# Designed miniproteins, single chains, continued (5): the designs that were tried, part 14

Each design is a single chain, and the fold is of that chain. pLDDT is the mean over its residues in the fold that is shown.

## One batch from the design tools (miniprotein)

Design m16489
Fold by ESMFold2-Fast:
Structure m16489 (fold): chain A 80 residues (1-80)
Amino acid sequence: MEEIKKLLEEAIKLAKEGKVEEARKLLDKAIDLFLKTTKDKLEADIVVGLAYIYVGVGKIIGDEGEGVIKAAELLLKYLE
């Protein structure tokens, strides 16, 4: 859990610095760990689906960094 939170916080920091590709790699790693460790698989799948919608929409509108930030913030909020 704490490792996932750290990866998400680092992804947000990198995305804010314009390092979108590095941020996306950390987000993907955090999502992989989240799916492997979360007991409620249906709820986890829904949250991850929404996270990837943020990333996808950001990429389409030319703001992938903001999409990564919103996805990571959603996952951090769920893990509270």
Scores: mean pLDDT 83

Design m16490
Fold by ESMFold2-Fast:
Structure m16490 (fold): chain A 75 residues (1-75)
Amino acid sequence: SELKELILEYALEETDPADEAAVREGVEKAVEAVKKALENATEEMTKEEAEKLLEEEFKELKEKLAKIKAEKAAA
């Protein structure tokens, strides 16, 4: 679960304790989506392609986390 740990460390560094539960839930959903994408792609995927996919998904996760924070602030 290296991906989950890396994303959680990044997300929790700037997260208030009150927001931790929502952030954890978002991270788990995103990690599961990435795992499914990797499972579908792994048969012919190189290490370089897998690392690039992880970086792109991690970038999307940062954007999704920012959106969740913005929506929570607006609600």
Scores: mean pLDDT 63

Design m16491
Fold by ESMFold2-Fast:
Structure m16491 (fold): chain A 66 residues (1-66)
Amino acid sequence: MSTPLEAALRALARRAGLSLEQARELLEMAKAGASREELNAAALELSGVELSDGEIDALRLLAKLA
């Protein structure tokens, strides 16, 4: 079932060039208190894609809501 949080996460994944599974892994790291630098390093490891500042901020906001 798609919640508003899942819909927002899917939108972020699409914009960032990530799979939904990769975006969920980054969301769990953000919930655990990962820094901006840690989230970018993880995104590079998972997909070879760097996250923008806006994408990291969106991910952190979703982590607070979830």
Scores: mean pLDDT 78

Design m16492
Fold by ESMFold2-Fast:
Structure m16492 (fold): chain A 65 residues (1-65)
Amino acid sequence: MKLSKEQLEREVEASLLVMQAEIYKKMGDEEKAKELLLKAAEILEETGEPEFIKEAERLREEAEK
């Protein structure tokens, strides 16, 4: 697989948002956690990579309960 610089930057950004979402979840802030998961999913979807799109679907499911 080939990851461009832009795709790597998007992946890192999405990963950081997921980590922040998990922290907010542990703090009891479910609303912020879900907002961050949806933002991460959007970023991954924008890469157009099939693996990232599948991960984005998983994150959307987690955000929706």
Scores: mean pLDDT 79

Design m16493
Fold by ESMFold2-Fast:
Structure m16493 (fold): chain A 90 residues (1-90)
Amino acid sequence: MKEKAIELLEKARELARQAADRTGNPVARKAAEHLDEAIEALKKGDLQRALEHVSRAVQYLAEASRTVPEVEPALKLAMDAGALIAQALA
């Protein structure tokens, strides 16, 4: 679970960073920052904190996707990672 969730979040973070760098979109940048925090929380074994940051990233990615369609794959990856973390907490 943890390794798969980190893999999905790292890919989502890369896509969000690329979109933020290319477009200057501050919401995509905030999403990338929350994805980075989620990855660090997972590496420390803090699943609750990781899920909180993933949830924030999903909100920012959903907002950014209205103007930056390139973040849609990142949104899907972040949602999939969130589902894996939530399942591990259940």
Scores: mean pLDDT 89

Design m16494
Fold by ESMFold2-Fast:
Structure m16494 (fold): chain A 104 residues (1-104)
Amino acid sequence: SLLEEGLKLVGEGKLEEALPLFEKALKELEERLGPDHPEVALALLNLGGVYVLMGKLEEALPLYEEALAILEKALGPDHPLTLEARENLIDLYKKMGLEPPAHL
């Protein structure tokens, strides 16, 4: 899959090459499954993760926020994927030198 190819490139440190694969995967998943599907949230987390690895934290923030919102709505607040998305968002705020919002 595009996500598997993107993750392989991330593992190889080829972050600039991984970006368009995750962007294409996100678009295809949104078109096929709709914007509120958990697979779309996972694509958002992968794309945001690439931006984090590149030091583009401001670009990662809205992707992680959207992913958490999708997962909370689709799977509930206590699902393992929702908890992982929330932790990634909290870690991103801390990496930016910001206090995480109280609702996280």
Scores: mean pLDDT 88

Design m16495
Fold by ESMFold2-Fast:
Structure m16495 (fold): chain A 76 residues (1-76)
Amino acid sequence: MLKELSPEEEKEAKELLKRALELVKRFEKTEKSKDPKLTARAVGLVLRLVAAINEGDLAAAREALKELEELVKEAE
């Protein structure tokens, strides 16, 4: 699979994925990560981020990351 993203866009996509992974690790340390509904929401946001990157839609990827950041902050 060859990406149509520019080198700058590929770098941003990698940074978005890295930030999402860090947020997931933080979420797993919270008591709220034991809630199946909140865990399903977090997983859904990660899947949406990955799908957006695969589609080359960095704007949608940024939105998904922002929602994941808010979810994790509310869980902490």
Scores: mean pLDDT 80

Design m16496
Fold by ESMFold2-Fast:
Structure m16496 (fold): chain A 79 residues (1-79)
Amino acid sequence: MRVLVIGRSTPIPFEVEILREKGYEIIYVPENATPEEIAEIIKEVKPDLILTTGSLVDKVKQALKMAGYEGKVEVRVLG
């Protein structure tokens, strides 16, 4: 299972550490990435789960629409 984390990598969120311990592949994307850049990463990575912060949710939703992955990937808000 592949997990895309959009936001800060430090401190590492507790949820991310649990997924890593379960053997999930964690891919970090910086919070300043554009919706277009996130859409490209979604197409390449094909994540099963996206973790992000509340302030980035709208950007992530835009990227999912651009990638054609709307409704196909779970988005969870950290914090």
Scores: mean pLDDT 80

Design m16497
Fold by ESMFold2-Fast:
Structure m16497 (fold): chain A 87 residues (1-87)
Amino acid sequence: KKLIVKITGKLSPEAVEQFAEEIRKLEIENNVKISINAPELSEENKDILRKYGIEISDEEADLVIDAEDIEENPKIAVNKIKQYLGL
């Protein structure tokens, strides 16, 4: 199953790295492919996602997540994704 998640807003490099790790864990544990649509992220931050094997997509998003939720706790974003997937 493929899911496209849009992130609205900007993230610190630390938040992006933590989010990337959590997304990769979710993909492996649940056999799902997650692509990130993040138009407001810097190229350096997008490269962090790519380094973790996460695909960047400009396609229409299935789910929208606020960057503020990820900055507060990346697990909040992961839980929203799980809920959308029925996990």
Scores: mean pLDDT 84

Design m16498
Fold by ESMFold2-Fast:
Structure m16498 (fold): chain A 61 residues (1-61)
Amino acid sequence: SPLEEAERVYRIGLQALEDGDYETAAKAFREAATLYRQVPGSEDLAKRAEELAKKAEEMAK
């Protein structure tokens, strides 16, 4: 389901953050945000993923 796919990609982003791979983390969180926006009722999860993507993008600099 789109929700399960979003959760999978979100976890990839979290693992990338733990590994210090901020470029991979940013990409994964942006993908997760897009997937969460396709799931009714997941607006807060989409916003959270977008916030994490922005933080990871800043850390990658």
Scores: mean pLDDT 86

Design m16499
Fold by ESMFold2-Fast:
Structure m16499 (fold): chain A 95 residues (1-95)
Amino acid sequence: ASLEELQAHARNLAEVLREAAEELRKQAEEARAAGHEEAAAKYDRAAELLEEAARLAEEAAASKDKAEAQELIERAVELAIEAEALAAEGKRLAA
């Protein structure tokens, strides 16, 4: 991929990650309101990781270096995978 293609991918990734973080924050509030404090904590932690991943993706989108953009995207994806695992734990605890 070209640098421009990586920057475009990173912009799209950042948007998706921010939307996912907002949804997890909403799930955390709903879980907390229902008395599922452990589930809420997992959703909040997952949202924090997605917010950090979105920041890295935004840095990748602004990068003028192809290798730096690729590294930032890889780190963002790793955090997103960790966030998915925590969100799954939160869902299990809220059941």
Scores: mean pLDDT 91

Design m16500
Fold by ESMFold2-Fast:
Structure m16500 (fold): chain A 55 residues (1-55)
Amino acid sequence: SLERAAEAVLAALNSGHPEAIALAERAIEARGRGDDERAVALAEEALRTARAAAA
């Protein structure tokens, strides 16, 4: 779960899409606070946002 969230964050940061990058940054901050559930949800949203914008 967290490993896939990290991959999703990396993909979103590399997407070049501002909305995806912002969500990925929020996921990193949530993980830093120990909120793993929120971090995973934000990472997944970031990846979906990046993919939708790229398609």
Scores: mean pLDDT 82

Design m16502
Fold by ESMFold2-Fast:
Structure m16502 (fold): chain A 93 residues (1-93)
Amino acid sequence: GAALRAQVEELKKKGKEAVKKGNAEEALRQADELIDIGDQAFRAGDLELARYAFEAALELAKEALKVAPKELISRAIGLILRAIGNLLDVEAA
């Protein structure tokens, strides 16, 4: 619904700001929350919102990977793969 969509926009903004500051850990935390919102939307049957949230998570995880220290690379890749898998589930629904 509208409240979850507003949360996606806020998390996208916070994640982009974290990337600009070189804070990969914070950006990945925002990407995790975007996946959680996507999961909530998917379970509710809101496939449009689920796709939007998972696409936002994928883009943010990719940007975080560019600034990630060595110890966070695996986490960033894991989030990218999870977001791709979730997007494939939306397409299959």
Scores: mean pLDDT 88

Design m16503
Fold by ESMFold2-Fast:
Structure m16503 (fold): chain A 61 residues (1-61)
Amino acid sequence: GPSVLDVVTRIIGLKLRIIGLELDLEANRDDPERVAQLQAEIAQLRQELAALEARLAELEA
C-alpha cells in the first residue's frame, strides 16, 4: 500500500544521504572536529534507518 511505498522511499533516501556523508567524511578526514560531527550525523541516520526498516517489517508482516 501507499504506507509501504512511503517507508521504502524514506529508507532509500536515508541510505543515499548516509553514502553522501561517508564521502564527506573521507574528504574531511584531516579535520577531526568535522569528522566527529559527520560521524555523529551518520550514527543518527543509521538509527533512523534501523527504525524505518523495523517499521517496514511490521507493515509487510
Scores: mean pLDDT 85

Design m16504
Fold by ESMFold2-Fast:
Structure m16504 (fold): chain A 64 residues (1-64)
Amino acid sequence: GPDARKSAAAGAAAGAAGDAAGAYTGFHEMVLLEPKNEDARKGAEAGAAGDAAAASRYNQRAAE
């Protein structure tokens, strides 16, 4: 939905900027809104691990 898309977009922007914590927060919100979205879960996991580039890639897929 629109809120999940906004959370995903914020996560992608943070991840692209190298902000792993911000990327994690955006993905975590998206997982709460769409718990079945595997790409959002993988993005949150990558962000939590500090892998901003991987978090950004998963968020791009989750937003589609």
Scores: mean pLDDT 66

Design m16505
Fold by ESMFold2-Fast:
Structure m16505 (fold): chain A 60 residues (1-60)
Amino acid sequence: GSVPEVPLPKYGAKLKEGQDDLEIHRRIALKVRELLAEHPDMPLEELTAKINEILDEEFN
């Protein structure tokens, strides 16, 4: 059975604002995919830093 503790909402703020959130996530996914395709052998540490930079730019 399911544990009814610490209820995690599948959709934090899906309301109408979820449309913008989906678009942002889509752009982030595309940028991350492009980065991985361009540098498949990039060190994980550097890759993580680049991904965080993309996230900061899209969400800040």
Scores: mean pLDDT 65

Design m16506
Fold by ESMFold2-Fast:
Structure m16506 (fold): chain A 59 residues (1-59)
Amino acid sequence: SLEEAEAAEAEGRRAEAAGDLESAIRHYDKAGVLYALEGRLDAARRAGARSRALAEQLG
């Protein structure tokens, strides 16, 4: 659901703020998939882009 997508993105933001980049990547990836299933393509791209940026930061 859209609510689950928003919850996953919020968890990603919390993990990122806490410095838990691996957890943040997983939550943002989940949010991207859930947003795509709900047809929220811009939100899906945003979440996916954030996940990729954090993964690049880890090396």
Scores: mean pLDDT 87

Design m16507
Fold by ESMFold2-Fast:
Structure m16507 (fold): chain A 60 residues (1-60)
Amino acid sequence: EFTKEQQEELKKLSEEHLKLIQDYNEEIEKNPEKREELMEKFNEEIAKLEKKAEEIEKKS
């Protein structure tokens, strides 16, 4: 049901999502005292990706 363009956009968002998880895990492992700050930043970036995904889905 998704167009080729929507599939490509969703794939890009999936790659960004994985990178955010990897970056978050690496930073937490290196600097556990910054967990709260890193969690807040991670949640903000995830929310942005969720909004983008929702907008792509609405185009369908």
Scores: mean pLDDT 78

Design m16508
Fold by ESMFold2-Fast:
Structure m16508 (fold): chain A 56 residues (1-56)
Amino acid sequence: MAEETGRLAKEGALRQGLSEEKAEEIGKAAKEAANTPDKEKRQKIAVERTSKQLKE
């Protein structure tokens, strides 16, 4: 269900008024974070990257 997580994140970003480009980037990061089955460490890195992109 990583695909669904990515879609929801992208949709949320678009609703917030972010550009389609930024929303797509956020959706991709969220999908990657959700698609990490074994390593929580990788998921934390992906989430932090997404947070940093939103700050920027």
Scores: mean pLDDT 69

Design m16509
Fold by ESMFold2-Fast:
Structure m16509 (fold): chain A 64 residues (1-64)
Amino acid sequence: SDTELIARTIGLVLRALGAALDGDLEAAYEALEEAEKLAEQIEDEELRKEMLELVEKVREQIEK
């Protein structure tokens, strides 16, 4: 379901942030890649867009 995909995407984004704070950039980017894959499976166009934008914003923050 979209609800499950959204919850898992958010969970992976939180894991990515935790890994980045610990200095583990490899684990952070791996978590973001998994989050993007799950977000792309969301059937609702608007929710999919918002989740993909979330992943991209977090990636940008980690890269700076």
Scores: mean pLDDT 86

Design m16510
Fold by ESMFold2-Fast:
Structure m16510 (fold): chain A 59 residues (1-59)
Amino acid sequence: REELVERLKAADPGEQGRILQELLDSGEITPDEAVELVAEARGGKPFPADSRQPLPPPP
């Protein structure tokens, strides 16, 4: 987990997405864990829960 946070911190925003998708595809992490990893990699700061008016989720 710590190593994943470090990896995400070192990666560009685009690379972070690719890394997360690879881990999800491999089953190493769950989507819930991916959100936590991103939050920690960004310094634990509150990320905007949504932009003013979030659109409904896609199917």
Scores: mean pLDDT 67

Design m16511
Fold by ESMFold2-Fast:
Structure m16511 (fold): chain A 66 residues (1-66)
Amino acid sequence: TTIRAEVSDDPRSFAAAALILAGTPGAVATAVGEHTIEARFEGPDALARETAARLNSIPGVRATVL
């Protein structure tokens, strides 16, 4: 499973998204751009969905599970 986060120009939104992904067990960052973070997830689908929901709670972040 892959989680993709699209992030606004606000560095606080980027930092918050990065911290959530870094703190998620089984998440490994595969691509980091100026406005995107992609993480491959090796764990339960429920945790991937919960992580995406947490990311979507951050202003300026749109996260999808691929």
Scores: mean pLDDT 78

Design m16512
Fold by ESMFold2-Fast:
Structure m16512 (fold): chain A 85 residues (1-85)
Amino acid sequence: REAARRAAEAAGEASNAAEKAGSIRAAMEAGAAAVAAAAGGVAGDGELGARLAAEGARKAAEAAGEKEEARRAAEEAARRAEEAA
């Protein structure tokens, strides 16, 4: 649904922000969160997909550390994923 789609889009933006900031770990974690949100929708288990996306987005925020734009984008992705769960 809309919440799961927004969670996937936010996680994709977090991955792009992390890549731009040069944080490979944050980009990988945010990318995994985007895949989890999208796959949950396809598989019909949106709640599980959203929970995994939220965990991945939180890990991306932690990995971003001092890279404020990447951390903020990852934190927003986590919030969107929690709304979808």
Scores: mean pLDDT 76

Design m16513
Fold by ESMFold2-Fast:
Structure m16513 (fold): chain A 68 residues (1-68)
Amino acid sequence: GVRDDLLELAEELSKDPRIEVELVGEDTLVIRSTLSVEEIVGLALRIIGDYPNLDVSVEGDTITVRGR
């Protein structure tokens, strides 16, 4: 389910010390990082490819991932 996908993604991303993840409620993951704009865009595209049932939004240096 969406929650299981978000928890799996959060565990994977938390292995990078430049990335901080926060699960908000049951269906939203907020990703904050010290990555460059190019690296943030690359990460967002990877998430879209790996989790097609998740919606990905980029606002500045913040990536928000949630169930569709």
Scores: mean pLDDT 83

Design m16514
Fold by ESMFold2-Fast:
Structure m16514 (fold): chain A 89 residues (1-89)
Amino acid sequence: MSEYLEKEDYKKAVEEADKEIERLKKEGKEESIEYARFLIARAKALYELGKYEEAIKDAEEALKVAKKAGDDATIEQAEDLIEKAKEKL
């Protein structure tokens, strides 16, 4: 039961991040720190769900956006997540 609940929580985190990412795209904010942070949130949830290739794609996009926006914290999170996910492939 515990593992099932955690998996559903990560699925909900992906769904919530999907909604926020779509909202930011519609608002033309795809180069914002907020957009990069939601990409990292989705990538982390995808990693916990074992979706490593999808997690890497989101983290790589977040890294590009965060470098343009100057968000060092998101850059570090993206690089760490890319490394961890690649080790699983």
Scores: mean pLDDT 84

Design m16515
Fold by ESMFold2-Fast:
Structure m16515 (fold): chain A 76 residues (1-76)
Amino acid sequence: SNEELFKQADKYVDEGEKVAEEARKSGDKKAALLADSSVGLGRISVGVGKVTGDGKFALEQAKKALEQAKEVLKEA
């Protein structure tokens, strides 16, 4: 159901927020800003999915945001 997909999407965005926090703690300002930007865009996209009733879109965008944040942290 879309409700379950939205719950999963929120969980991935929350995980992304933790990755962004680690990027901020690294002292690499570029990594921190890029991770924050990726997670922020993911959160906005999940919101779009919720208002349009598209749980698949919300989940895929949330996963993408988390992957991008993790990639940025690896480069820090």
Scores: mean pLDDT 87

Design m16516
Fold by ESMFold2-Fast:
Structure m16516 (fold): chain A 71 residues (1-71)
Amino acid sequence: MPSAEEREEALRVLLEDLRELGLEEEIPEFRELFEKDPLEAVRWLLSRLLGVAPEEVTSELLAAAAEAAAA
């Protein structure tokens, strides 16, 4: 289970990636979703970035994205 510090670090990295990708307009929506459900927020973001349905974002893909964000 990610600690509050780990979640804040992940959020910081993801927000930086969103700004770099020109998705700054999506940041408020993403942040709100992340506060409610971090896993659903990452799934939502990946579905938008990859052009796939949220249901197609597997736990393995989420884990890979989290690892990439931490790197």
Scores: mean pLDDT 69

Design m16517
Fold by ESMFold2-Fast:
Structure m16517 (fold): chain A 81 residues (1-81)
Amino acid sequence: LSEKEEGEVYVALIEIMLAVAKITAKNSKDPEVRKFLEEYIKKLEEILKQAQEAVDNGDLETARKLFEEARKILKEANEKL
């Protein structure tokens, strides 16, 4: 993969994480779980925005770090569910 394609893969993976979180929130009947997922979704949306900006600027190191942050947040969310 080219460096740009690698950055686009990081963005795509964060988009998948966000889509899964949104589907899980929609299907959750527990108001506390739903509120937790809404906060988690907001964090992922901000990371996705920053990752897209990093890729657009050719900053793959920042894009990779943001992807790792998204993975850490996903792991923390999964441990609470």
Scores: mean pLDDT 81

Design m16518
Fold by ESMFold2-Fast:
Structure m16518 (fold): chain A 89 residues (1-89)
Amino acid sequence: AEEYLKKGEEAFRAKDYEKAIEYYEKALELNPKNAKAWYNLGEAYFELKRYEEAAEYFEKAAKLYEEKGDVINASIARRRAEIARRKAE
């Protein structure tokens, strides 16, 4: 799980967003409650201008952060979801 998350982050920094998505999806297959992986998946879809999907993944990350009591990251994820939904319009 952590190995795939790291590989996804490396691909994202290289601007290979499709490859980043593949690695984040693999990380989520191993740990579907990884809020950071859902957030990073949202960022990759956002960079690909797939704003509706990005918003859904940011909302998923926000819910998981809320479940963990991580109010700050939940708030950040909800704001990113709102921005993505506005861009989808």
Scores: mean pLDDT 89

Design m16519
Fold by ESMFold2-Fast:
Structure m16519 (fold): chain A 59 residues (1-59)
Amino acid sequence: VDEALKQSLERLKEKAKEEGIDPETLFENVRRAMEGDTSPESLKALEIEEEASLPGEEV
């Protein structure tokens, strides 16, 4: 179901903006971490993604 994914992407975009990171770069690093990449950039992206997944943002 597409709505949860859309909301997650919106949260990631907002978080990337707050951190001063390009959203596309953040998405790519998250994807690489999910593929098993343990580089510092990928791990940092996972940390940001986890924060963005927390409840507390109005839709």
Scores: mean pLDDT 71

Design m16520
Fold by ESMFold2-Fast:
Structure m16520 (fold): chain A 78 residues (1-78)
Amino acid sequence: SMEEARKQIAEIARSGKEAAEAAGDERSVRLLTELLEAVEKGEPLEKIRELARRTRAESRNPVARLAADEILRLLDEA
């Protein structure tokens, strides 16, 4: 369901954000925070997908990049 997908996306984004914070990757923290806020506000899936693509492209942290990939996969399955 869409509700379950959004919950999973939020959990993945939180984990990625924590890893980015531990690594001092401020860019990834900002992108993942924006993604979390978009999910919590019920923003359109296209906006969430765009933020995930940006995180994947701009993040240098491997865990944050993996989180973005997982989110994109869930969005493609929803």
Scores: mean pLDDT 83

Design m16521
Fold by ESMFold2-Fast:
Structure m16521 (fold): chain A 82 residues (1-82)
Amino acid sequence: MKVEDAKEKLEEGNKLFKEGKLKEAEELYTEALRALQVELGIFHPLVAEALENLGKVYEAQGKLKEAEALYKLAKLLDPNRP
């Protein structure tokens, strides 16, 4: 999958999340995350963004511990933040 295709999945996932379609948003964010990790490696801002978006889905589902873990991981893996 191209990075552009992964970005499109993140945008579609954001739309589905706003519509309350949490399972569908989770699937798209997970697909985007996997593609971005393969193409860009683990230490990339887009990977961190996908992790944060997946965290928001888990938070909305009431999976607060899982959401917190993803948010912490996203912050840790963004090497370009001062």
Scores: mean pLDDT 80

Design m16522
Fold by ESMFold2-Fast:
Structure m16522 (fold): chain A 81 residues (1-81)
Amino acid sequence: MEKIKEALERTAKELIERDPRMAEAVRAALEVGVEKLDEGEIELGAVNMSMVVLAESVERGVGELAREAIEALTKAVEEAL
C-alpha cells in the first residue's frame, strides 16, 4: 500500500514538473486514487484516478495531455504492486 502511494506521489510530481498546466488535474486524481487505495480498492482507485485526470484535463483545455498522465500513473500502480 505505502509503496503504491509513494510511486503515485513521485509520478505525480514528475508529471507536474514536466507540464505545470497538469498540476490541478494530477493532484485531484491523486487524491481520489489514494482514497480508494486506503480502502483496499486498487483497481477501482486506478479507474477513478484515470477518469478524474481525463475530466479535469479536458475542463482545463489540456485534454491532449490526459493520455500520457493516465498511462504514467497507471504504470506506477502496476509496477509498485
Scores: mean pLDDT 78

Design m16523
Fold by ESMFold2-Fast:
Structure m16523 (fold): chain A 82 residues (1-82)
Amino acid sequence: SLEEAEELVREADEIVKTATTKEELEKAYELAKKALELALEELKKATTREAILKAIGLALAAVGVIIEAGLKNPELRKKFLE
């Protein structure tokens, strides 16, 4: 759901901004990856402009968290790109 994707993005973003351990960065990465997957599934089902734009916005926000986690931990960046 869009609500689940939004909650996961919010949690992942909060964790990635305050993360100081590899485990915290990995948690943020996995939450953001799940949010991205949910946002893309919602995009496939979207029939209104508002739903499409919200799903795209959540997908972009999730990618932003994944990038930030990867910048803080190069192993996570490699995992995402492979």
Scores: mean pLDDT 83

Design m16524
Fold by ESMFold2-Fast:
Structure m16524 (fold): chain A 81 residues (1-81)
Amino acid sequence: MSNEEKFKEALEILGEAGRELGEALSKLSEEEQKKLLEELEKELEELDKELQKAIDAGDAEKALELAKEAAEKIKEVIEKT
């Protein structure tokens, strides 16, 4: 897999996680939406920083791994809410 293919896969993984998050939010009350978003911000803060650093460095392999970790965190928070 090329660096370009790895970046594309990372974006596709994040896109799917974002879609799942959007569907989960649409089914929740306003209070539950706020709770889920606050938990996600807390869990994803460091991952977002690391992902940006990997992208800036052109480290497609690290970016792909971080995208998978972020998607897993999103799914875990959705399940707990």
Scores: mean pLDDT 80

Design m16526
Fold by ESMFold2-Fast:
Structure m16526 (fold): chain A 60 residues (1-60)
Amino acid sequence: GPMLARATLPVPETGPEDLALRPGELVEILEEVSEDTVLARSLATGRVGLVPKSALEVVA
């Protein structure tokens, strides 16, 4: 199944490639881009962007 994660911290919109998240929002992890960053899709909005791994907790 998809690899799901929950935002544990607010993620601000800091760049055009970044995915802004509020705590508790669910994302699907699409790809690990670097050691610290994933490419994820918001389940609420369908938007795709970069998210720091430190802001996410894997749930599925």
Scores: mean pLDDT 82

